# Designs tried in a protein design run: designed miniproteins, single chains, continued (4). Part 89

Each design is a single chain, and the fold is of that chain. pLDDT is the mean over its residues in the fold that is shown.

## One batch from the design tools (miniprotein)

Design m15078
Fold by ESMFold2-Fast:
Structure m15078 (fold): chain A 90 residues (1-90)
Amino acid sequence: TEAARAALGDAADAIVRRVTEERDAVIAELRAQGASEAQIAEFLADGEVQAEIVRLLRAGDLEGAARLISEREGVPVEVVLEEIREILAG
C-alpha cells in the first residue's frame, strides 16, 4: 500500500541517518589512527554500494537490499533480512 511505502521511506531515512553518523565516526577514527587518504577513499568507495542499498530500501525492496548486503558480507540473505526488519521495527 501507499501508506506502507511511506512508512518504509521514513524508516529508510532513519537508517540512512544512523548509517551516516556511524560512517562519519569510523572515518574520523581512521584519520585519528593515521589512515591514508587512499585508504579512506577505498572505504568511501563502499559508499556507492551503500547508496544502492538505501535506494532499494526506500523503494521497499527489502529482499533486493538484503541480497546485495549478503553478497558483500557473506552472510545468508535470511539473516540480513531479519536484521533490516529489526532496524525498521526500532
Scores: mean pLDDT 68

Design m15079
Fold by ESMFold2-Fast:
Structure m15079 (fold): chain A 72 residues (1-72)
Amino acid sequence: SSEAKALENEFSALYEQFETLPPEVQAAFYEELRKLEKELDERVKGASLEEREKLYLETLKEMIAIAQKFVS
């Protein structure tokens, strides 16, 4: 929970930079996030509660990594 909130705050800070980026760059970033969300939704199906928690934390870290690439 606290770890997830910290990662969410980091992602939000990066996401704030996207409001100044061209629409096509924002669209490309959003597409990458949607792909990751779809993959997570599929992996969560049939996963245990413990596995879901790990998947969410790993996914948040991956979202941050993707965001960093786009603002670099």
Scores: mean pLDDT 79

Design m15080
Fold by ESMFold2-Fast:
Structure m15080 (fold): chain A 84 residues (1-84)
Amino acid sequence: SIEEVREELLKVADELINNPNATEEFKQEVRDLKDLFERTWPLLSEEEQRRMLRGVAQTLLNLAREHKLPDELIKKIEEVLEKA
């Protein structure tokens, strides 16, 4: 379900925020994106929720790659994006 994919995305975002190898700048970018995602989600139709989920997952993937996070975390984001 879309709720299950949302929960997986939020879990990955939390892993990124709590990663000891990530910079505070990166963690803040992820926190801001998570906050926007959570605030906007209940205002959206189901189709808009699916688009936002894909957009947020893609943004997290790009941020993780730019900040050179471990391949293990990048793979988790890619798996969420495939399900969205």
Scores: mean pLDDT 85

Design m15081
Fold by ESMFold2-Fast:
Structure m15081 (fold): chain A 78 residues (1-78)
Amino acid sequence: MKELEESLEVLEEDLEELEKNLEELIKQGLGPQLIEQLEGQIKLLEELKKKTKDPKLLEKIERLIERIEKLIEKIKSY
């Protein structure tokens, strides 16, 4: 469980860095590739959600999925 919590924290940091550099990445034409990557991350998080019985980890996974979905919408709005 500590290992999963650490992996989720790394994902949160990666998402923050991606959000910070988002405009520049989109200007470079990487928008479609970012959407593909983020959709893949949602799929992995959904699989983790099915395997997780800890309510705190479930809530964290759900928040990460929502954050990624909002980021995809933001990329599509450019």
Scores: mean pLDDT 81

Design m15082
Fold by ESMFold2-Fast:
Structure m15082 (fold): chain A 78 residues (1-78)
Amino acid sequence: SVREQLAALREELAEAARLGESEDPETQRRALARVRELGAQVEALLKATTDREDQEEAWALGVEIGRVLREIEARLAA
């Protein structure tokens, strides 16, 4: 279900965020790539679902993905 997919994506985002906190730039770049992949998957789910609750949860997850993406990009730019 979309709900199960969103739950799995949230767990993967948490893991990617932890990797993005690494002091190793290569690990940070891998985390960034993973977060971008998760963003694409959330966008696909938003496009595929017509259920309002699932759309709202997917949108909220998209906001969190954007936040993590910006944080890792800032670390790599430093």
Scores: mean pLDDT 87

Design m15083
Fold by ESMFold2-Fast:
Structure m15083 (fold): chain A 64 residues (1-64)
Amino acid sequence: AAAGEAQAAAVGDRNLPYVKRANEAIKILEEKGKTLDLDELAEISRLVAEGYTPEEIAERILEK
């Protein structure tokens, strides 16, 4: 089935570099005690697609 967004599609197919960056950013945020909602997960996906690193993504999410 079509996953739609790039991150969701990669999760359904296999591990791709951008999925790995998203997962690393999520791990950093969870270790910092951040609760992620759907909007924050969408933002992480967007930042990964724009080429940000996991650390930069986590910083962006925590900064807001």
Scores: mean pLDDT 69

Design m15084
Fold by ESMFold2-Fast:
Structure m15084 (fold): chain A 102 residues (1-102)
Amino acid sequence: SKKEKIKEIGDKLINLLKDAKKKEKDPKMKEVLTEAIKMVKQMTELALSTLENTNDPFVLEQTEGVIRVARGVMIKELEKAGVPKEVIEEIQKLFDKFVETV
């Protein structure tokens, strides 16, 4: 189901960010990664709540738009914090799958 795929992708994103945080020693980068984890949790909850409560294409499109904006903000903050490009690229790929599933 779409809900199970969203949960799976969300969990993969959170685990990737947690692994990056464990390897990071800079407190500022750890803070940015912690905020990114919170954003992924919030976007996962938003997507699951939307899918549970509506089949309206307009509402689904609005939810996708909110998630795309959050993705853009998160990626820019991770780049500014100096998170490795390889990690950012993997996060981008997973987030794109997340958005496509909503």
Scores: mean pLDDT 81

Design m15085
Fold by ESMFold2-Fast:
Structure m15085 (fold): chain A 75 residues (1-75)
Amino acid sequence: HHMTPEERRARELADGFVRLLQTMPKEEALKALVEVLKSLDESTAKIFRDYVLERLETLYPEWVEEVKKAIDEAL
């Protein structure tokens, strides 16, 4: 199944954000997340949100609620 350009960009950005959670302080990672969301079109931002939350539920379930709150506040 082929991906749209928006899906591809959203997934690449989500992968980058998940890596930031491993390498930088939580507060800085959440700030970067908000800046990314503000730079995206609404449709791309929704795909980004869903992909980030899906990956976090598997890898870092303790982060899901805070990331979801940050995303919802930015949108």
Scores: mean pLDDT 77

Design m15086
Fold by ESMFold2-Fast:
Structure m15086 (fold): chain A 63 residues (1-63)
Amino acid sequence: MKTFRDVAGEDEAGQVAMVRRILEELGYDVSTIPDEVLRELARALADVPVEELVERTRELLEA
């Protein structure tokens, strides 16, 4: 099973871009979210299976 890191790559910019895509799919306005928060989410999602990314992202935002 592929993880977030396996799909987004080891590059921080690529990981942040994938987090932006997940948030847009969930209906969030990514322009209102600070880059620091996007980087923190990318780190939290790094080892999460791709199939769980949407649910894990939702859980992290609701915490």
Scores: mean pLDDT 78

Design m15087
Fold by ESMFold2-Fast:
Structure m15087 (fold): chain A 65 residues (1-65)
Amino acid sequence: GAVAALKEGLKLVKSGVNPGEALQKALSGLTDDEAGAASTCVSQGLLLSSTTDPVEGLEVGVSLC
């Protein structure tokens, strides 16, 4: 599901993969609904943490999902 894909994306980022590429790869296997949910969680994470860093947004987004 969306949470599992975001966790895999976060692991890729921590291993040195570009955050944008990692997020695209993580979302590419999801349905439109799951990808939308994952994107919403990341966006809410960025808004609530007051950060523009996609890595921090991913970490907060995973915790909100």
Scores: mean pLDDT 71

Design m15088
Fold by ESMFold2-Fast:
Structure m15088 (fold): chain A 62 residues (1-62)
Amino acid sequence: MEEKRREARERAERAVELALALPGAILDFHPLSDPETTEEDAYLSWEAEAAREFWERAKAEE
């Protein structure tokens, strides 16, 4: 699980970096899964959270 969580986080950060490289880019995060979550839905949830955290940091550095 740690491996997949780390990979999802890195993927999310990379996507946000690419989006921020484009002037006027709007980044929409993947919606979180339902309360009853499968393993894959959990990874998507972590990826979305990582993307939001990275986006917030980028906005602070703007």
Scores: mean pLDDT 55

Design m15089
Fold by ESMFold2-Fast:
Structure m15089 (fold): chain A 107 residues (1-107)
Amino acid sequence: MREEMKEKLREVERLEEELRRRADELYAQGLPPEEARAAVRELLAELFEAAVPLFRLLGLSEETIAAWREVLLNGLGSEALTPEQLEALERAEEEIERLREEMRAEE
């Protein structure tokens, strides 16, 4: 289980770095704000979908994943999440942080 989580996290982190570089290039081009936001939203959607298998391994429900997708991709505030969904996301973030610490210790 934990090694599978680390593998999925490495995949997500590699994609995040690649997409971050692409986002930087889009901002450097001086695109109109609306076009820049649309392009960044597409990159964020790609990253989110790549992270979904990791979220499932971390025990997030399909409802929580769907609500988090709406928050991230449609610009909704955290108030769109229930207290239970927020708690589940906080626990998942803590576990991801622990996985990152373990991965750094493996260097």
Scores: mean pLDDT 79

Design m15090
Fold by ESMFold2-Fast:
Structure m15090 (fold): chain A 85 residues (1-85)
Amino acid sequence: SMMEEERKRREQRRRTLLGRGAGLLVVGERTGDEELRALGEERLAEARELGASEEEIRRTLEEIERAYREEEASLEPAPVEVLRA
C-alpha cells in the first residue's frame, strides 16, 4: 500500500541517517576532525526527528566505536618508520 511504502521509506531514511551520523561522529572524534563531528551530530539530529531514540543512538555509537577498536586491534599494522626525536 502507499502508506506502507511511505513508512518503509521513512524507516530506511531514519536508519541511513542514524548509521551515517553515528559513523561520522565516531570518525570525527577519533581523528579530531571537528567538521566530521559536526556533520555527524547534524545527521543524528535528523534521525531523531524521524523517531530515533537516544538509546538507539547510544547503542549505534557504542557498536561503531567497538567495531573500530576491534578492527584496529585485529589489523596487522603496516611497518611505519618513526623518526626518533
Scores: mean pLDDT 77

Design m15091
Fold by ESMFold2-Fast:
Structure m15091 (fold): chain A 77 residues (1-77)
Amino acid sequence: MSKEELDREVELALVAMQIALVKKAIERGDVSPETIAMAEKAIERAEELVSKYPDDEDARRLLQEGREVLEKAKALA
């Protein structure tokens, strides 16, 4: 694995983890300003990944999921 491949995998994993944490917060009704900020940061990172790797299906899926959870979190905050 090259450094670039490792960096991409790490960023994908971080975005996935942030989205998962936001989903858990929504399920528990514990939506805070920090939850919103985490969702916004996940979307920003996913947008960068989609721009850098436009053929990456995982990056595009995470961007879609991030936008969905941000919308839900904002409605509950």
Scores: mean pLDDT 83

Design m15092
Fold by ESMFold2-Fast:
Structure m15092 (fold): chain A 98 residues (1-98)
Amino acid sequence: SEKEIEEALKELEELKKTVKDPEVAKKIEEAIEIIKELYERIKAGEISIEEFIGLVLRLIGLMFDIRLLEKDKELAEKIEEAIKKGLEALRKMFNETL
């Protein structure tokens, strides 16, 4: 799970370099920061179920925004898949700490 989170973050950083729209790049950066925050807080045991759900919903909102803004639909799909990969790894990690 930890390795999958780090792989998802690396994929998002690389995808961010390929986007032409600065608004899409900004939203990818916001997604990266939320994934990092979730990872650090889960690792520290310093996150409630409510806080976890709130951050997950913010990530889902960013995925929706990126899908709408990014005109290259194959690129949009790759970004969405990288975020989903990070989310699944974070969900597994969070469940293992409960």
Scores: mean pLDDT 87

Design m15093
Fold by ESMFold2-Fast:
Structure m15093 (fold): chain A 88 residues (1-88)
Amino acid sequence: MSYLEKVYEALEKGDYETAIKILDEAIERWKSKLPYLGKVLRDFLENEIKEAEKLKETIRTDPQKALEIVKKMLEDSKKNLEKWEKEK
């Protein structure tokens, strides 16, 4: 999830090539781990790869929409974390 903050920062600066590079590096790292993982974690990472590929394509075609998507992902992540930590 921390990679999304770096992607957001790059998009905010108009550095779309760096944002795409961050996603490419994350995707390649996840792909390299897939053969060594159990089913549950493999399924999770395959979905993460799929979503990162979509985001990469959106950055190329509509960077403003990509910025909105990443912002929403970060907001959703924060809300889920707050919900799970509500009693702390």
Scores: mean pLDDT 77

Design m15094
Fold by ESMFold2-Fast:
Structure m15094 (fold): chain A 68 residues (1-68)
Amino acid sequence: MELSDEEIDEGIENTRKVLEKLIKEGKFDSAKAIIENIEKYLENQPESDHVKRRKEVIEEAKKLIEEK
């Protein structure tokens, strides 16, 4: 079933917010587990703008964890 661009954008934004919340709450192990699972999932996906944007969200979250 095709997701609309709006639904995909909402999914990406929700992932970012969940990771930010976990990092803010000091749940770094939980945030890292989510990041690792998403990275593993994305490794098997064909390159697309949505995959690239999800990778950017993950890299930003990883940077926030490393700074804390």
Scores: mean pLDDT 75

Design m15095
Fold by ESMFold2-Fast:
Structure m15095 (fold): chain A 62 residues (1-62)
Amino acid sequence: SLEEEAERRLENLLAAYEAGNYVALEVAAKDLGISVEELRRLIEERRYDELLELFIRALKES
């Protein structure tokens, strides 16, 4: 489902963030249509529900 795929993408994003993979953050931010600064803020504030909604939206727009 879109929800399951969005959850996997969120999990991969969080793993990349923990690893300091800035390139992966830039790619994810572009795919989600937001800035890297906003993406980092959502992760740091643990707004995972908002990130999940953004991934679902991005998957529907593909």
Scores: mean pLDDT 86

Design m15096
Fold by ESMFold2-Fast:
Structure m15096 (fold): chain A 106 residues (1-106)
Amino acid sequence: EKEKLKELAKLLVEAVAYGNLGKAYLNPEKVDPEEVEKFIKEELPKAYEEIEKNVPSLEELKEAYERLKPSLEEVAKELKASDDPKLQELAEKIEELLKKIEELLK
């Protein structure tokens, strides 16, 4: 069903966005987290619009998930190890998105 593929694609781009934000918080000298938050706010709606126009196939979404999952799990693990509640909350958000993606892929 196209609606399920759209939801899966949107969850994947959101997981990537939060993963990049997590990387910025872990390495703020390389990338400003504030700039990443601004980029997400501006680009995520555009990504959603593109998904609505060009729905990816299940095969493409599975391949993307398999490629992205290890790096997203590592970022979430590093954020969760932080004593900063904000970083722990971001880790929980990434883990939640990954669980929702896995549920939709069943």
Scores: mean pLDDT 86

Design m15097
Fold by ESMFold2-Fast:
Structure m15097 (fold): chain A 84 residues (1-84)
Amino acid sequence: MEEEYLKHFEELKPKLLAVSLDELLEEFRELTGDTGSDEELREKLRKLYEEALEKGIATLKERGEDTPGYKKLVEFHKEVLERL
């Protein structure tokens, strides 16, 4: 279950700042088939995002890419966490 949630989360990443929270939760529900409450889905999404943030930052640091893309990724992750 958790592994499928992680795959669906990757599909949502480009949309995390592009749509409203309500639209984001609706899409996440459609992708996962989760029948839980919006608050429960929000908490699951937040935890997945925190894990992805830590892993993504570490991975980009290892690649040695000090690019505008790295800064945008960090900024994007911070914005999403503040929104959730």
Scores: mean pLDDT 67

Design m15098
Fold by ESMFold2-Fast:
Structure m15098 (fold): chain A 71 residues (1-71)
Amino acid sequence: RPVTREEAEAMAKAVEENVRLIGKEFGASDELIEKAIERVRKVAEENVGKPREEAYLGLTKVVSEFLKELE
C-alpha cells in the first residue's frame, strides 16, 4: 500500500516534533535543528507513493544523521 501525501506529511510532522524535542534537550543549535527538519520535509515529499517500510527507512536515516551531529 503506497504512502499517501496525507500520511507522508503526518509521519514527517511527528518526526519533526521529536527532532525539536531531542535537539532542545541535548542543547543542539537552532540551525542544526532546522537543517534536520528541512531534511525531514524533503524526505516526506519523496515518500509520497513509496511503500510504508521504505518511507520509514528514509525518515530513520535523517534522524540517525541528526543524532550523529549531536556528538
Scores: mean pLDDT 81

Design m15099
Fold by ESMFold2-Fast:
Structure m15099 (fold): chain A 74 residues (1-74)
Amino acid sequence: DALVKLIEEEAARLGLTFEPGAAQALADAIESLRDVLGDQQEAAARVVLQVLADRVRAAGRTTITVADVRALFG
């Protein structure tokens, strides 16, 4: 899955790791918006990862959890 790979590579670049299933949960959430995002899914993933990075760091963590992803999308 190209989107999962992009998400994992960008998180690693930001110094973050994913809980098992969290990268897939983020990819699934972005894919669920494909009718709105079209070819902007990659750009949307990068923006969402910046928001998640800020929230995780504010909490004193370096791991993005499934709960973090779900809180952002509903």
Scores: mean pLDDT 81

Design m15100
Fold by ESMFold2-Fast:
Structure m15100 (fold): chain A 75 residues (1-75)
Amino acid sequence: GTVTATVRVRPEALKEAAIKLSNAAMEVGAEVHATAEGDTLTIVAKSDNPEKVAEAIRKAAEETPGVLEVEIEIS
């Protein structure tokens, strides 16, 4: 399955958020592609266990100061 996380981040935290959230997804076995546009970080993660990937991304976002909003979609 595919996990798409749309994350609104303070500009000064964008790089840290991209690294932390991408690493969290990769640590649970996902193939990750991250893109940034303005204050929005989009992470697309492909995995055989998308629920676990979504949870890892959510937890990493909660632990990252400067993350303002997170929307996660599984398909």
Scores: mean pLDDT 86

Design m15101
Fold by ESMFold2-Fast:
Structure m15101 (fold): chain A 95 residues (1-95)
Amino acid sequence: DIQELLRRILERVRERGIGDEETLRELEESIRSGRPPSPDVLARLLLAAQQKGDLETARLVYEIAKKSGILKELGDALNRLTRELQAQEEERRRR
């Protein structure tokens, strides 16, 4: 079930250009190894889906997190990633 959800996300990410190459590679490795993706990978996908307005990809990410019991960890990863992006933007403005 989780593997089917991951394959659906990978297909949508490829077709719609959602996320970056690193996130795509990590998804492919998760599918190949049979291990669920980390909360950080799911958080990157969710942010990319939100930027594209892709509610279906966001729904699939939440479904995987819920089935894996990592909804809290996903929330924590989202908060961390948002802070990192803010710090990178601040640093970029100084250069």
Scores: mean pLDDT 77

Design m15102
Fold by ESMFold2-Fast:
Structure m15102 (fold): chain A 85 residues (1-85)
Amino acid sequence: MKERIRKLLLEAGKALAEEKLEEALKLIEEIKKLLEEEGVEILSKEEVLKRIEEVRASPSVKEEEVFELAVQVAVLAYEQVKEAE
């Protein structure tokens, strides 16, 4: 559900801007759950970094590809924060 994930990503960004960290983390967790339910593979840190490089190097990138990368980056950031205890 691209529209639902997009809405959750925007809400998470807004929550972060408003310093509502707990709400932002819950929204990103919901994005991760939706990706798993839709059978979308959650990329590793190495795969995300490689994908970022490919997007930056590409002379023609579709908006959908940028959106998919943004979602993976948000999930990766959430996992990195969760591991930092």
Scores: mean pLDDT 75

Design m15103
Fold by ESMFold2-Fast:
Structure m15103 (fold): chain A 91 residues (1-91)
Amino acid sequence: AAEKAKEVVENIKKAGDALAKALPDKKDEILQDLSQLADLAARAIAAGDKETLRLLADGLERASKQAKSLGIDEAAEHLEKAAELLREAAA
């Protein structure tokens, strides 16, 4: 559980860094939002909250598709990895 939470948090943070680099005008908002999302994901993993984990995975998957459509492939890859890890935690 703790190792999975760390890996999810790391991928969300890497996605945030890539998004902030690509969208500098929104840097502070992006980093704050993704930091809150990483904290929520870690708490949901620790609690075994499968419902929240599935909702977060769906949200990150949609965000990954949007990032890819904008050409921010690095962010898309990290968001997709975080979504996959959240789905595994929900299983």
Scores: mean pLDDT 85

Design m15104
Fold by ESMFold2-Fast:
Structure m15104 (fold): chain A 55 residues (1-55)
Amino acid sequence: DAWEELQKLIEETIKNPPKNEEERLERQIELMRTLSKLLSEEDQKRVEEAIAKLS
């Protein structure tokens, strides 16, 4: 369940926040991808385009 995955990622981020820029970027990408699973196909495409710009 994408919602359950998102909740777990949020909890993990609160308990173990990213310590450096690389970890922050990785967590941001993971959160964006997990969130996109809850969105429409058009919004999922926009999220993937945003991730590509970060990479």
Scores: mean pLDDT 77

Design m15105
Fold by ESMFold2-Fast:
Structure m15105 (fold): chain A 75 residues (1-75)
Amino acid sequence: MKEEGAKKAKEAVEDSLKKGKSKEEALEEAKKVITDVAGDATGSLPDLSMEERVKLAEEIYKAGLEAAEETLKKA
């Protein structure tokens, strides 16, 4: 789910910055969260083909990364 990935990525960035981590560290934490969301989304849909799983994972990752980068730019 692109929306969930974006929300969690934003939250991971904000939480990392509140804990005194650098912007680079905050982005790395967001990437970990996005990867977990993509894995959970593709793993929960057993009827998806391999191509559909890859596409879904890529879309979630792209949306999450964009949200994380926008949150960092505002900080």
Scores: mean pLDDT 78

Design m15106
Fold by ESMFold2-Fast:
Structure m15106 (fold): chain A 79 residues (1-79)
Amino acid sequence: MLEEFKKLLEEGKWDEVRKLIAELREKADAGDRRAQLQLAAMELELLKRDESRSDEEIELFERQLEETLGVSREEILKA
């Protein structure tokens, strides 16, 4: 999932990116744990690609995701 998301970002397929995020968000809101982890991984990837964000802001967001989801960064990225 995350690798497919990265490919869509690299190809500039923003309509497909938005559709994928929307589908995962719907599943995550319904309590799908895998979708919650996948969505978090995608949001973290978008944040890392935003050059206006500092390393400290990225680390804080990553920490908040780990605390909210109760899993490590490595587990989020594997989803």
Scores: mean pLDDT 77

Design m15107
Fold by ESMFold2-Fast:
Structure m15107 (fold): chain A 86 residues (1-86)
Amino acid sequence: SLVEQGQQALQEAQEAISQGDYDLAVEKLLQAVEIAKELAKSGEPDQALDLLEQAYLLSQQLPTDLALDLDIEIGVGALYAAVEKV
């Protein structure tokens, strides 16, 4: 399922952060954002927002320069999911 794929991407991002592999962490967090957008589009905005919240919390463990662009993408995804929920 998309939820399982999103959770797997977040788990892999957390593992990458723990190993100092920030390039891989960013890749996996962006993958989670794309999965969240697809969940929102398919009528699961609450699950999309949950994945985006987890991605945001993990992004706070990254260097500031890498987090900035990622946080913008997460914010755009969250806005999209919030609109679909209303």
Scores: mean pLDDT 82

Design m15108
Fold by ESMFold2-Fast:
Structure m15108 (fold): chain A 65 residues (1-65)
Amino acid sequence: SSELEKKAISAAVAAQILGAKAEVEKVDGKYKVTITARTEEQYEHALRLAEDLEKLGIETEVRLE
């Protein structure tokens, strides 16, 4: 089920930040999300989303391409 959970998280992130790349991995039973933004607007949105994801216990890294 972890592959379905990864796909669901990736799809949810992509739906909120159109045009950004989202990668999801699972390490020691915990999910980690990497969001790569292409614009400053996407980057700001990704930082806000990362705060919400971290409150849910999901480690999140945000990058600007």
Scores: mean pLDDT 77

Design m15109
Fold by ESMFold2-Fast:
Structure m15109 (fold): chain A 82 residues (1-82)
Amino acid sequence: MPEDLLALQAAGGDQLLPDWLRRRYGLDEASVRALLEALGRMMGLSVATLERLRLSDLDLPALQVLLTLLAEHLGVPLSALL
């Protein structure tokens, strides 16, 4: 739900994307790198650009794409990440 995405973004919004992924989901550096590369391919952005973005810098469609990629990587339903 958009409300769940907004609540998630509000809770972590000041964190850089790599830091948020590591802290909230316990991802190692290789997993974070792979997810940012996948997101970058879908958005047409470099990993270096994504590493400078805060969670609050993502619009809701981009955040939903990131969470979908994360859910696929972890083998869990999207609802488990909210």
Scores: mean pLDDT 80

Design m15110
Fold by ESMFold2-Fast:
Structure m15110 (fold): chain A 58 residues (1-58)
Amino acid sequence: EGRTITIHGAGKKGVEAAKKRAAIYPKDSFLLVDKDEKAAKAAKEELEAAGIKVSIEV
């Protein structure tokens, strides 16, 4: 059963952390928390393009 993993910061490190975890635990989903709405949306699009389930919180 997949868990929801919260990642603080929609920057490059946050995106890479989500990708690495999804490779090991493909059933996990992610919540990206970042006050920069544009960065959060861009990170969500990149992760969804890689087949990763992501929500954002601004």
Scores: mean pLDDT 80

Design m15111
Fold by ESMFold2-Fast:
Structure m15111 (fold): chain A 89 residues (1-89)
Amino acid sequence: KIEELIKKGDEAEKNGDFETALRYYGEAALEAIDKGDVEKAKEYLRRMIGAAQKMNKPEAIELINKALESLDKGDREKAKEYVKKAMEI
């Protein structure tokens, strides 16, 4: 399922649909966090940053960086909260 989400995100990115790409990468990050795969979650959060940069949404980038910091501290629930907020911007 994560693989499918990343594929959909990559296709959206190729089409210039960075908003859709950000949502799919965010969903993949949330699923990776739920599975305890912190390294994959961080990879997907970095992809979200790329999409947010293309959208010129610095507030989303700030929230994604806070999610990364939360993962580094082992706070998965706080990380998920920040990811969900970033997806809503």
Scores: mean pLDDT 88

Design m15112
Fold by ESMFold2-Fast:
Structure m15112 (fold): chain A 91 residues (1-91)
Amino acid sequence: SSKLKKLREEYGKKLEEMMKDPEFKEFLEEIDKKLEEAGDLSPEEKLKVFKEEMEKLIEYLEKKDPEAAEVAREFFEEVLKELEKKVAAAK
């Protein structure tokens, strides 16, 4: 999807700027660790963890950079749609 690619690029650019803040970098590393720990879970359980961790990230971003939060929300919604389709197809 061209929309997903564009959102990924926009989100990535915002992340690079935000990663200059050590507090944000530490927060993101905690989210990444939680997602990695979910690696051995079922697809449905991984999807649940992804949703929970993305909500935490969006809440953090809304306080620091509302524009970055909006880009992140749109990007995660598109990623979530693709993941939900894959989980549904596996049933």
Scores: mean pLDDT 77

Design m15113
Fold by ESMFold2-Fast:
Order: sequence, then structure tokens, then C-alpha cells
Structure m15113 (fold): chain A 87 residues (1-87)
Amino acid sequence: AFEELVKKADEIYKENPNMPEEKKREEVHKLTVELLKKLAGLSDEKAKELIENNSQVELNRAAAELAAKKGLFEMEELEAEIEANEA
């Protein structure tokens, strides 16, 4: 989940080298909102409130912590189970 956010952010920067930094930040912001909604079950209003009240760095940190606690560990175990079932 957080890894996907970082990858998508990198893709935005690599695919749009001529895009202004402000627009790139806006696109990363949208991805962060969607990740927070997905991981924490937040409403659109709550996700926007967190963005307005916190810096992008704090939001990325919160998203990483939520992904580690709920998404990243469960997905790593699921991928390991799929690999073990095909062996």
C-alpha cells in the first residue's frame, strides 16, 4: 500500500518531467488521500481534514505506519502463501 503510493509518485515524476512541481505535489496528495481512505476507512471529509491539518511528510508517515500495521504485513503473508501453494 505505502510502497504502491511511493511507486505511483515516482511514476508521476518520471512520466511528467515537464510538469510543474506544484502539480506533481497535488497528484501525490490525491494518492495519499486515497491511501488513507483505503487503509484507515476514513471518509472523504476526514481524509481532507488530515491533509489540511498536516504536512505531506506527516501524512506519508501516518500512511506508512497504517500500511505496516494493517496492509503491508497481511499482503506479504498473502504473497508468501500464494508462492508456497504454487511450489
Scores: mean pLDDT 59

